# Designs tried in a protein design run: designed miniproteins, single chains, continued (4). Part 81

Each design is a single chain, and the fold is of that chain. pLDDT is the mean over its residues in the fold that is shown.

## One batch from the design tools (miniprotein)

Design m14797
Fold by ESMFold2-Fast:
Structure m14797 (fold): chain A 80 residues (1-80)
Amino acid sequence: SELAVVEKEVKTGITDKKKDEELKDKLNQKGGEIVNEDDKVVQVNVSIKAPGVLKIKVVAETKEAAEKAAEELVKAAEEL
């Protein structure tokens, strides 16, 4: 059985490298919480694709679980 992978890109516009790293770290922490709470979510990874641009990758047993987790992380990024 193949795992579902969902990737989202978030354009934050953050020009400060330290703030970009802090946001990435906060989202990875939230991703870890999602993995612990939802048995269908296998892995969450948030990385800096470019200055002011975050990449969110979710691996889950179903596409629906991956999309739900990715959307929660996108919303969290917009609120931080």
Scores: mean pLDDT 86

Design m14798
Fold by ESMFold2-Fast:
Structure m14798 (fold): chain A 116 residues (1-116)
Amino acid sequence: ATALVADDSPEALARLVAILEAAGIEVLGTASNGRETLELAEEYKPDVVLLDALLPDISGLVVLAELRNRGIPVVMLIPDDETLKRAAEGLGADAVVVKPASDEEIIAAVREALAK
């Protein structure tokens, strides 16, 4: 399986890439903003996108809606915010992970998204 990872934190990106690669998931690219996420998703057509809700240019919810319109599975990474969780679920996120999250929680969510 192939993935893209989107987060504006270099430390978060490095951690997520390491978690996915350790689980045998190929990371095709990383993005630090919403526009780059959409561009890479169009170029690489990944099996899943791991998407932070809080991106600097475009809301992660807007990026989620666009990716889901393109038929791309999304794992949404959110702060502990019930309104944001409901919004992500309503927009068709294949899985939602509340941060801070364990490696096991992240991989379980990715496997759930890939099974759909």
Scores: mean pLDDT 86

Design m14799
Fold by ESMFold2-Fast:
Structure m14799 (fold): chain A 93 residues (1-93)
Amino acid sequence: KKVEEVVEKIVEELAKEYGLDEEILKRIEEIKKSKSPIGRNFDEEERKVLEKLGKLVAAAYRAVKELGEDAKFEDLLKKAKEYLEEMEKEEKE
């Protein structure tokens, strides 16, 4: 889907800017492959990576939903960053 392709590109750019590079994305793939349903003891690093990725994806989807998939990539990226900052601000004590 066009929306999914645009979201992926936004997530990639956000990951680069926020220090969540390809290495972290690979780590998430490893977690999914290892598949331990009893994995209550997820590493703190694994949990942080999944949480950050979830925020990036959510921010990207919200930007695409608000501006539309045909909007300029620059505008979509800027809007996604705004949503990311809002989510981080609400989570921070």
Scores: mean pLDDT 67

Design m14800
Fold by ESMFold2-Fast:
Structure m14800 (fold): chain A 80 residues (1-80)
Amino acid sequence: MYRELGARATPEDVAALRARLEELEAAGASELELAEARAMLAIAQGDLEAARAELERVLALSTDASEEDKEALRAAIAEL
C-alpha cells in the first residue's frame, strides 16, 4: 500500500497529504497519527529515509495493533 502510493503519487497527492498532516498537527492528533501522515507524505515525495523512520515509529507506537498489522508495516518498511 505505502509503496503503491509512492509509485503513483502526483503533485496533487503530495499537496493533499501535506494538507492532511497540517490538519492533524492543528487538531493535536496523536503521535501515531502524525507519524502515519508523515510516512505517507515522505513516500509520496520520494524521501525513503524519512518514510522508513516514520514507519518504524508507527510500528513502535502500535503496541495494541494485531500481529498481522505489524507484519504489514514491517513488509512496507522492507519494500522501501
Scores: mean pLDDT 76

Design m14801
Fold by ESMFold2-Fast:
Structure m14801 (fold): chain A 76 residues (1-76)
Amino acid sequence: MVEEALVEAGVPEDQARRIAEGAVEAARLLLEAGASVEQAVDVAAFYVYGEAAPIVGEEMARRAAERVREILREEL
């Protein structure tokens, strides 16, 4: 799950849940607006990177964003 990927990257559980909910919501809204699955996944991953980087640093945020891409591609 997206929240678990963020916790594994070092994001605190409360912030991980908030970021995960935001990423999933961003993907859902894009799909409802007619975007492709790939576009929705990319935007959700960029959201995760932007939110996580101030918390865990750029390298760990990039890894979390990539893991989120993998998870969302499997779920969508």
Scores: mean pLDDT 83

Design m14802
Fold by ESMFold2-Fast:
Structure m14802 (fold): chain A 92 residues (1-92)
Amino acid sequence: MVELTEEQLALLEPPEGPLAYVVLSLRAIGYRETARILRTSKTEDISKIHNFSDEVIEHAKSLIKPGETLKEALARLMEEVARRLEEIRRSL
């Protein structure tokens, strides 16, 4: 299982009000798309794909599996955030 950072866990808190479903859906789509770009991009320069914080990069480095690149670990982390957002949206 992928552990999420404190910053990423804060993003999983459902927003209050009538736009909660829309906001969670847009966040999940954004994380899914970032993961797709990371997996399909031929560049090794992550900064050209997305401006990740140092904390997110270090967290992804700690999650790297044997034979996995940093880009693949970041994609997997983004996919886990999207999955959690989708679960929260389904509970609304």
Scores: mean pLDDT 73

Design m14803
Fold by ESMFold2-Fast:
Structure m14803 (fold): chain A 67 residues (1-67)
Amino acid sequence: MKVTPYLSLEELREALRRGLSPEEIQARLVNEASQEPDPSVSLRKLSVLDSPEALERIRRAFEELRR
């Protein structure tokens, strides 16, 4: 199951185990998207991941996994 596009629930669990915050997870995803060699794919990923809505979805899923 995906938490958001480009982030799976399994990847979120691994990030939680590593002690990453939701903000750090979003920053890593945005950085990876910016390094995408295809500009159209990079822009599509950034439009989804570099948003307050994406951060809020990651934060809610992160808190649910902590429970």
Scores: mean pLDDT 77

Design m14804
Fold by ESMFold2-Fast:
Structure m14804 (fold): chain A 65 residues (1-65)
Amino acid sequence: MSGEELLERYLGPLADSGAAAVPFTPGAMTEEELRRLLRQGVPGSGIPPTGLSDEEAEAVVEALR
């Protein structure tokens, strides 16, 4: 699956539907912070890990460039 498809699948609905408890702004995050968000979630914010592999998380980061 391409990084753009992964981005739309995991982040598009969260941004579009307003279902995300915390606003997600890719341009304000570092690549490392974005990878950590996708793999581990954010403790205390209610954002769970996505379960993406290293390669899938990297593809999403590249799609957000």
Scores: mean pLDDT 59

Design m14805
Fold by ESMFold2-Fast:
Structure m14805 (fold): chain A 77 residues (1-77)
Amino acid sequence: MSPEERRLRMIKLLNEAIDKHLSVEKVRELIEESLREGLSLDELLERVKETPPGKRPVNLDEQAEISRLLAEYSRRL
């Protein structure tokens, strides 16, 4: 995967998690499960899409933390 393709997939992951109103804790759980199962970035994206939506929109501080968690995940791939 090229650096540009990875960046676009990371942006898509972030947007899907935010649009689904996923909490920081839920995103962390999904990342930990994906690393444990050896899932690809695309497989994590599909898992996010299949996850039930959260009860409220995430605020900007929560969005920043989700972005940080996804960046850490990307470095561990």
Scores: mean pLDDT 80

Design m14806
Fold by ESMFold2-Fast:
Structure m14806 (fold): chain A 78 residues (1-78)
Amino acid sequence: MEEFRKKLLETLTPEIADLVYEILSKGPVTREEFIEALVKAGFTKEQAEALIDYLVEKGLIEETVGPDGKVYLSAKEP
């Protein structure tokens, strides 16, 4: 996880990097849970979705569909 946090800090402010790290350090979370955590921290829903899309495009997080049909987000480590 320290390598993941280091990559977040190359892209994000420390405050946002710490928030993302805290959410994903608990393991895979649903896209909805991730958005709710960001909104609770002061993001708009649109800002939260844009951040998720940016992190996926950068290869920092990965989206997978679980057996329940929900989209899960996890830290992508090389």
Scores: mean pLDDT 78

Design m14807
Fold by ESMFold2-Fast:
Structure m14807 (fold): chain A 75 residues (1-75)
Amino acid sequence: AKEIGEKMAELAEKSGKLIAENPVKGFSGEITSGLAEGIGGISSGVALVNGDKEGSEKAYEKGLEGAKLAYEAAS
């Protein structure tokens, strides 16, 4: 369970970094940030379904972290 949550958190972090490092010209910081946050939310949900509350929380935090990085890169 914790291992799954950690993998979900890593996925959210990697996705946020990829979005921030490869911003699509013409995408606003809001749209780019929303994509990273959405991935974090999905990853958090997957961890919760697998009974990993700690991993769920960590995945959501990594999603928000990625969203901030993506917003800064696009702004």
Scores: mean pLDDT 65

Design m14808
Fold by ESMFold2-Fast:
Structure m14808 (fold): chain A 88 residues (1-88)
Amino acid sequence: EEERRFEADVLLALALIAASIAMKVADPETAEKIRQLSDEAVRAVEAGDYETAARKLEEMAKLFEQAGLTSAANAIRKVAEELRRLAA
């Protein structure tokens, strides 16, 4: 539990760092949606719900891709996949 939670926290932190950098070049509407999804992902990890956290990160990645931020989208999708593995 502790080790799995630590891995989830590290993965989430990496995704949030990528999101924070990408938000600086996103439009305000997209940035606000990303902020909301980031908050939801944090709450899901805090609850031990890694599946929900992964889904929120996938939604965030889709928004980045639609905004033309493909590298950020790919990085966040990779984190979502790792979180989903921890959920199993």
Scores: mean pLDDT 79

Design m14809
Fold by ESMFold2-Fast:
Formats: C-alpha cells, sequence, structure tokens
Structure m14809 (fold): chain A 70 residues (1-70)
C-alpha cells in the first residue's frame, strides 16, 4: 500500500468516526495528527489535514479530503 493510500485511509476512518459521533472534533484532530506523524507526514501538513478532518460536515467532504491525497 502506498503512503498516500495509508494517509487517505486515516482521513476516511477518523472522518467517519467524527460524523457518526464516536469522536468529538478535538479527538478527531488529535488522532489524525498522531496517525499522520506515524506515517512520516511532516508536522505542518499533518496539522493542516487534521484540522480539515475535524472541520468536516459531511461524508462527501471526508471522501474529497481522502481523494486529494491519493
Amino acid sequence: MTKEQEIARVIARYGTKLLSGELTPEQAREEVYRELLKLGVDEETARILADKVASAKSPEEVEQLAAEVM
């Protein structure tokens, strides 16, 4: 699996959990940031992507974010 595919999977997983109410926006931001750093994403990019996931309002927005990194 490519690094981009792993990043997209993280975005989709935590975005879905946020939208289902399993995670708060703050928890989703923290989890996405942590997981992206583990994948070797730089700190600035990881923060930006984590903020975007935490701000997602619909499944379509989550899918769009995941598609942007693939």
Scores: mean pLDDT 83

Design m14810
Fold by ESMFold2-Fast:
Order: C-alpha cells, then structure tokens, then sequence
Structure m14810 (fold): chain A 109 residues (1-109)
C-alpha cells in the first residue's frame, strides 16, 4: 500500500525533526512547555507508526510514552501563562488534525 509507505516516510521525517527540536530545548527551563509539547508530538507520531506497522509490544511501549508525555504537557499547561498554553494547544490540535487526515487517507483508498 503506497499510502502507508508514504505516511511512514513522512512520519519518520517528523520524528527526526522533533528529536532535533527536543535536543535544542533540553537544558532550558524557560522552554519547559515547548519541550513537553515536542515530546507529546513525538510520542503521538511514534504511537501512530506502531499502529500502522508495529507489533503489540511496540504499540504498548509507545502508548505508555504517549500517556506520560500527555500527562506532563497537561500538568505544565495548567501552570503556564495563557499565551504559552494557547500556543501549545494550537500546535497539538494542528498536529492531531494532521495525523487524523493521514489516517483517513490511508483508509480511504
């Protein structure tokens, strides 16, 4: 299925860019929300890759990482400024919407 291969290729690129972003944000406490947002997006992308191509153990691993990343992001957003929290929510919602679009395209052929 060409669409699954294309989705995997794109998700691997997203994974690499998020890993780079996380490395840049690590070590700066003022970027805690941005770091948590990037970690959440990375966990969500890896979970989706596992849903498409992984076994049950791989899916369980990335589900657990997703749950941890989501809890940390939610915790940090609760204490962040309204502006920082709004930007994080927008990035998360845009990314989740894009993943839903990819899922739909893979299934709609």
Amino acid sequence: NDLKISALFYLRLVERELEKRIAELEGDPSKAVELATARYMLALARKYIAELFGDEETLKKWQEEYDKAKAELDRLMATASPEVAAQARQRVEDFERYLEYLKKKVDEE
Scores: mean pLDDT 82

Design m14811
Fold by ESMFold2-Fast:
Structure m14811 (fold): chain A 106 residues (1-106)
Amino acid sequence: MEELKQLLRELLRLAAEADRAETYWIVIENGKLKILEPGEEIPPELADRAVPVFLPTDEKYREKSEELLNKLKEILDKIPDSQAEQVLDALRAAVTEELRRLGAER
């Protein structure tokens, strides 16, 4: 869990420094955590709980972004279906907090 939160926070920080970023989404589909590629439509029933993953697409960040995305995919694939909802909620909270840190007055 902490490793997933750290990966999402690192990607968010890199995206904040980048000139360009693409948005992936983490959703629960058929009881499993799944990453939707940029431009894939989020089913309306999943949209309210979807967690954004911002990947910098700048050439200087490309290798690091691909590394972090691959690690994220590997860890998500290992999450049991019974924990998928708990993990998704925890990741949503972590992303919301990091976005607040990067772009909002406290």
Scores: mean pLDDT 77

Design m14812
Fold by ESMFold2-Fast:
Structure m14812 (fold): chain A 85 residues (1-85)
Amino acid sequence: MEKAREAADEGIRVGDEAERIGRERGVRGAALAGGVSAGLAGIALGVSKVTGDDEGGAELAEKALERARRALEAARRGEDAFEYG
């Protein structure tokens, strides 16, 4: 449970940063990818809390964090991470 929450919280933070940088640089796809990743992390956290499925929630949170990190890198490079993927 703790590990899922930590990954989800970091996914939200990284996703928010990707969205902010993407908006500032005009990288629409990276901004959208960041927002979607943060949303997915929040859903993973909610599911883990409601169902008690700590492993399922942790896996979703880790995937959301990975997507958020990719979006952040794309935003910093000025590339749209989700437009074609």
Scores: mean pLDDT 65

Design m14813
Fold by ESMFold2-Fast:
Structure m14813 (fold): chain A 71 residues (1-71)
Amino acid sequence: EKEERLRRLHKEVLELIRRIYEEGDEEQREQLNIIVSKFSERAEKTDPEDLDAVIKLLEEAVKELRELEKQ
């Protein structure tokens, strides 16, 4: 179900943010703030009724956060 996928992705984004903030260095935390700001701005422009668009946005956020965590 799309709602379950959305909840899973949202939980994953929050967990990645927490890990990077707690375990990352200063540069990773600065880049985390940039990523969060960028995706927050995109979320404001996204129709919340378009679940496919919201899912894509969260999947992109997860990908960028995972790449940041590896650095």
Scores: mean pLDDT 82

Design m14814
Fold by ESMFold2-Fast:
Structure m14814 (fold): chain A 77 residues (1-77)
Amino acid sequence: MEELLKKAREAAEKVPDPRAQTLLLAIVDGIEKAIKENKYDEVIKLARRAMEVARQAGNPELVEAADGIIKEAEKKK
């Protein structure tokens, strides 16, 4: 999980659209907080939101990282 969060953050920081970058970084922060609180349904919800924003921003690396986060969170429910 920690490695997937790191990859998601690094991918978000590379997004050239400032609005999309700010939103994606906020979502990644939300995912990290939800993981610390063991709220895995919230992790899945936020990661799906990150995938949607990443697709619109043209960031396949973040889409893959978010998908990985969803799969790991589903195993932790």
Scores: mean pLDDT 83

Design m14815
Fold by ESMFold2-Fast:
Structure m14815 (fold): chain A 131 residues (1-131)
Amino acid sequence: MSRDEALARIDAALAEVRKMLQQAIDAFEAGDYEKARLLYNQALATLKRRALAILRPDDTRPVSSLGFGTALWLIGERLPEEVRLELLQKLSEESQKFWNAKTREEMEAEAQKFLDLLGEFLRLSLDERYA
């Protein structure tokens, strides 16, 4: 896979996850909190699977055996430790802010910040792989 193909696949994965997060927000706004959490977890699982396939294709561990944070830690293993820790901490904080949001607009804003940080993390991790 070329670097440009990998970037296109990352962008496609982020677009799919954005759509899934929007479905989670729609369920939350409808008062179906169990469905909202299920859809959110499915969005993270989809991203984890796709990101590992792009950035860690030679890893033999079952994707289901890795938590989301552990998967991101492995994806970012070639990043400077300070950068990796900062971005993963920010992602954890944005995930918490999403579920603590009181309005649809707040949830959409936190989802966008989460996706922007995630996109930055994945692109930086890709650059280190091709460096």
Scores: mean pLDDT 84

Design m14816
Fold by ESMFold2-Fast:
Structure m14816 (fold): chain A 85 residues (1-85)
Amino acid sequence: MKEELEQEIAEAMLLMATAVAVLLPGSPEEKAEFIEKMVEKLLPQLSPEAAARALRAVAEMLREAGSPVLLELAEELERRAEELE
């Protein structure tokens, strides 16, 4: 279905944008701000289930990066995912 495909694309875009943001040069604060903006833009395209899954995946990627600022964002995104389940 077109709607299902659009959700899959939005989820993939959010995950890829997060991966790229973590790898780009910049302060942890700039990376966190970019990721937060991508979440806010793409999350409305997702069902609650897909959104929770995507937020948890993003949080995992941020934890792997190991920056304190990104770890704080990861905790916030995990909390938001729990609220959607």
Scores: mean pLDDT 79

Design m14817
Fold by ESMFold2-Fast:
Structure m14817 (fold): chain A 90 residues (1-90)
Amino acid sequence: MENKEKILKYAEEINKKLNTKALLEKVKEVIEKTDDEEVLEKALKIIEGKMSFEEALELAIEYEKKGKKNSADLLKLAIKMRALKEELEE
């Protein structure tokens, strides 16, 4: 499964459980505009808990300072998705 598809799948699962339609629509929009495979991989690592909150936030700020707004937005969405996933205990 491609990184874009995997990120979208996480957003869809969160939406099904928490009715976060606005988050799902934002994820779709930002993913469509993001072709940077490295940033997609990093976003996925954030969502899956393989990167600390501090490291993820620093990374998002770095991309924003570089003018890569869509990449920074995706990383910020990934941080939010991770927090929501941690609240979804089965």
Scores: mean pLDDT 82

Design m14818
Fold by ESMFold2-Fast:
Parts: sequence; C-alpha cells; structure tokens
Structure m14818 (fold): chain A 102 residues (1-102)
Amino acid sequence: SKIDEIQDILDRLSELFLDAARMAKEGASVQQILDYVTNGMQALIDSSTDPDVRAMLDRMRARFAARGKESKSRDQFIEVLDQMGTHALIQATMYISQLKEE
C-alpha cells in the first residue's frame, strides 16, 4: 500500500541520518557527510515511483543541502543533522496522517 511504501521510506531515511550522525562522531568531514546524505536521499527519490513521496524527499534533500552549507562549525553541522532527522520524521508522519484521513 502507499502507507507501507512511505513507512519503508521513513525507515530508510531514519537509518541514513543515524549513519550520518555516526560518521560525524567518527570524524568524517562535513563534505563526506553531505555527499553521503544527499546521495542516499537521491537514491531514495530514484527508487520511488510516487510523485508525492519524490517531492517530499526532494524538499528534504534541498533543505539539508542548504542548511549544511550555512553551518559555520562542525558542531552546528551536527545540530543540522539532528534537526533534519527530526524534521524528516515529522514530515513523513504528517504525510502518513493525511493518507489515513482519506
């Protein structure tokens, strides 16, 4: 179902941000983490056939890329990773809720 597809995307997206946070703690560069997350999100977009899911992921990817580039320190970038992970979960939850109301 569409809900099952979105749950799968949510799980994959959460794992992506958890991996990124781990990479940051292990000393990966900001650029390595940016590349990992943006490439991972692009793969999720490319694997999805649902235009609403694709649009949601593309908006999240663009927001992450913009906020990552605006980070003035490593600590600020780690905060962006945490905030974007939370934002992704909220957006996915809201979208699932909208589908359940139909």
Scores: mean pLDDT 76

Design m14819
Fold by ESMFold2-Fast:
Structure m14819 (fold): chain A 90 residues (1-90)
Amino acid sequence: SEVDELVKQGQAASDAKDYRSAARYYEKAGELLKDTDPKQAADYYSQAAEEYLKAKDYESAVRYAKKALELDPNNEVAKLILKEAEEKLK
């Protein structure tokens, strides 16, 4: 599926330490699922946020962690990334 290919490309980019490209692949996966599977979309947005945190793009990490929490308020990864990224911005 398109989602499976995006996730595979995101993982490969992350393994290569191209964290910004990894984040963009996970963003696209989340966007494709947000209306049909919001919990899975939240998981992919939380992965995008984690990759942005690794890239030291703290503003984007906050943005995508918040998007994940809008779809799934109980997403523990998104809560953790949001806290860490906000602390880096202070």
Scores: mean pLDDT 90

Design m14820
Fold by ESMFold2-Fast:
Structure m14820 (fold): chain A 56 residues (1-56)
Amino acid sequence: MERVARAVELLMRGEKTLEEIAKEAGFDSVDEFEKELRRVFGMTAEELRAANRAAA
């Protein structure tokens, strides 16, 4: 499975920390995870997480 897709699903659920999500999805670190999010969605993990929490 694509690492970023898995990480985003976990991020949207709001049940895990960014560190746990990065590790679970197979990233080396939160920084690596954020690099992929910026490439794919054009926003940081914090921005994406905040938007999801506001909507939920």
Scores: mean pLDDT 74

Design m14821
Fold by ESMFold2-Fast:
Structure m14821 (fold): chain A 94 residues (1-94)
Amino acid sequence: MEAVLERAEEVLKEIEEKGYSEEEKKLEERLDKLIENAEDPEMQEILKRTKKVALAEFRLALERHEESGSKEEIIEKTEKELEELEKLIEEKKK
């Protein structure tokens, strides 16, 4: 589990060095908005950690699926997960 975060940080450094794709920029923007909209400091910390893992896994998924032509499926799946996360954050604001 800690190894997942270490790997995520390595992938994020590669993204910073090589630059973001348009899809990665959109994912980062949506995650940043979720962090800003979270009122609870504990939730903000969870979302910041989630952002690192999500961006790293998204890059790795895109790299693997670029060979098989299923890049669009990964993007759609990520958008769905973000919508569900946004809904959970709104429910917790009550």
Scores: mean pLDDT 71

Design m14822
Fold by ESMFold2-Fast:
Parts: structure tokens; sequence; C-alpha cells
Structure m14822 (fold): chain A 63 residues (1-63)
């Protein structure tokens, strides 16, 4: 995964309601290839935001 793809996903997650700190943590986990960490950070989001961000991650092939 490229820096650009990770950053783009983080920006979209932020627009869906993820806090900036959580969006940044997701981007780092994506760049490190740590799928478990990506899931953990997404699961720590409020339920409504978490569901939207998970769908986005599946659509982009990140999860």
Amino acid sequence: VSNEEAGQFAAEAYKLGAPPQKATQIAKAILEGDEKRVQEVIDSLPKEVSEKVKKLAKEKGIL
C-alpha cells in the first residue's frame, strides 16, 4: 500500500467522523501492513462511524 493510498483512506475516515488521532493511527497501521491494528483502531471508533469506515476499508481492499 502506498503513502498516498493510506493518506487518502485516513482523510475519508476523518470525513466519516473518525477523530484526527484515530485517522492517523489507521494510516500508520495500513503503511505497516498491520491488518489487526487497522481493525483494532476502527473497532475503537463509535459504532456508527466504525461500521462506515469498515465498509470503506473492504471496498478499497485494505481489509
Scores: mean pLDDT 81

Design m14823
Fold by ESMFold2-Fast:
Structure m14823 (fold): chain A 85 residues (1-85)
Amino acid sequence: MKLKVGRLDETTYGLLSEKGELLAIVKAGESATVEYEGLIIEVKVDEKTKKITITVYTKEGELIGRAEIPEPEIGEIVEVEVKPV
């Protein structure tokens, strides 16, 4: 699955679709969960390292894939491909 992550300010991040549509907003140290294309996507931002973890599940809770992204700069949008685990 192809997604994008953007950093909106010092503590606020956006999860975006491949087309750049905003799916969820998440703050550093928090997580957000969204349903997209029939799958559950969880995005977590580590408060200390600002590393972003994206995890994709089925609706039944089975893990499909995971991606980790280093800290993006403010205004940067990073393309992410969630690979199977």
Scores: mean pLDDT 82

Design m14824
Fold by ESMFold2-Fast:
Structure m14824 (fold): chain A 70 residues (1-70)
Amino acid sequence: AASLAAELEKKAEEYFKIASEYARQGDDVKALRHMAESYDYRAKAAELRGDNELAAELQRKAEALEKAAA
């Protein structure tokens, strides 16, 4: 589980970097969507580590960002 959680965190960092690049270009919708993906991957990593409270918080942040992008 630790290896998979680390891979999910790396993927979250990649999506956050993409979101930052879209924000820099003024593409707010794509920036929000990629940031939501980043939080979703972080939530999955937290769940794999047994931190269900953090996972739920990160999932709520991902959902809020998706709603803002819609």
Scores: mean pLDDT 85

Design m14825
Fold by ESMFold2-Fast:
Structure m14825 (fold): chain A 70 residues (1-70)
Amino acid sequence: DIDRMQRQIRQDVREAVRLLNEGRGVEASQLLGQARLRGSRTGPETQRVADQGGLQFQRVVDQRRQQVLS
């Protein structure tokens, strides 16, 4: 079911962002990678959700980098 897969991907992305904010970057990137693979395997709609999650994750990485450099 595509709806169930979309919810799972969104949950995995949220958890990855949470792990990143806790300083657990390796675990965060692994979970995001798994979500992206699941999205690409299921179809274009789930891949779109995973891509949006990737952009959100990158924004958090950029924000953390700016805080360290400023």
Scores: mean pLDDT 79

Design m14826
Fold by ESMFold2-Fast:
Structure m14826 (fold): chain A 101 residues (1-101)
Amino acid sequence: MTKQQMLDILDELMADPLARPFRKPIDERDKVAMEIIKNPLSLETIRQQVEDGVITTAEQLRDAIEQMVAEVKKYWAKGSPMYLAAERVLARFNALLEARA
């Protein structure tokens, strides 16, 4: 997979309304979230890592999205709206990745 294909997947995912809570880094004013999430990732942060050449493969991109989802699932209760949104974002990402494989 090319760098441009990974950026296209991220841009399409970020445009989806379900991805809204995951687009930007955690608000520094949310001190509780900052204490619980030790390695915070957002879609914007992951996109920057692709731009910077830190993420160069489809596998690394998947690992980064799965890490972001895992951090949300640690912070939010199972079955909560945010937990379910994280699962939907991962499912949408996997569908976009498969379509470009």
Scores: mean pLDDT 75

Design m14827
Fold by ESMFold2-Fast:
Structure m14827 (fold): chain A 83 residues (1-83)
Amino acid sequence: PETRVLRVEAPPIEVRGPEEAARAAERLALEVARSRGLTPVEPPSVDVRVEGDRVTVTATLAAEGPDGTLVLVVVTLRARLLP
């Protein structure tokens, strides 16, 4: 079976720390999977990049469709750090 990639760009948010952005992206990846009838096979992994007051988070969730197809849900979230 072919692995499919489902890409979602979240609207930008303001956060007090990179951890808030990471948790938001993680929750969104799980929500996207649930809304599409996909079953997560493991918890989402999160990559966080901070450049000045900007945070970019990529959450990747491996999930399975009803036909056994593996789907990678990739959520990108951009955030701005509050002063």
Scores: mean pLDDT 84

Design m14828
Fold by ESMFold2-Fast:
Structure m14828 (fold): chain A 88 residues (1-88)
Amino acid sequence: MGEEAIKYIDKAIEAAKAGKLDEAIEYLKKATDLLIETARELNDYKTQQEISELANEAITALNAGDIDKALEYLEKMRKIAEELLKKK
């Protein structure tokens, strides 16, 4: 599950760079759902909240056309995903 979340984040980054904002948002939502589920299974409610807030900020940036800011939030989500996978 965690590796799949990172895959969707990478797809969201690629879509955002290509200007495919709707696809970027779709992949981001898929990654977010998987990460929230993983954090919940680990009883890591703090990380669950951080993921939700970061995802909302990334979606807001994508909707505003602020690709650079959206990429910063997506990269932060990727780092959280990597750390969450280490907590298994």
Scores: mean pLDDT 83

Design m14829
Fold by ESMFold2-Fast:
Structure m14829 (fold): chain A 134 residues (1-134)
Amino acid sequence: MTRFIGFIGVLTDEQIATISPDDIVIIDVDTTSVDQINRIPANKIILVGTAKSIERFSTDKEILAVISTSPIPSGLLPLTLDANNIATYQRLIRMILKGKKVAVRVTGTVEESIKALLKAAKSLGFPATLYVDP
């Protein structure tokens, strides 16, 4: 079964060692380096951050979704307007699981969006883990 992993701050080497290639990792692109992300063994990622950080991001990993805290270009998926609305994140996860790549905007912070996405994943029966700097 697919596991969702989020983190706030920097992942330790011990935490990275617990991550499987089949896991989906939620990445704060405003604060996380590309080198740090390349050390994560998960092949599937979700990007959370400003549109500018998302646009500058490059990786060999499969990007399942982008969640922007700033305006994104018109023509992308309809906006999610509330980071605290769990039903919006449940819908996002269902779209990803159907093989759809999604780009959305949220009104909350990166941290609130990561926490909401993990809560939504758990509510749908997926294991979800949040790593926080000590």
Scores: mean pLDDT 77

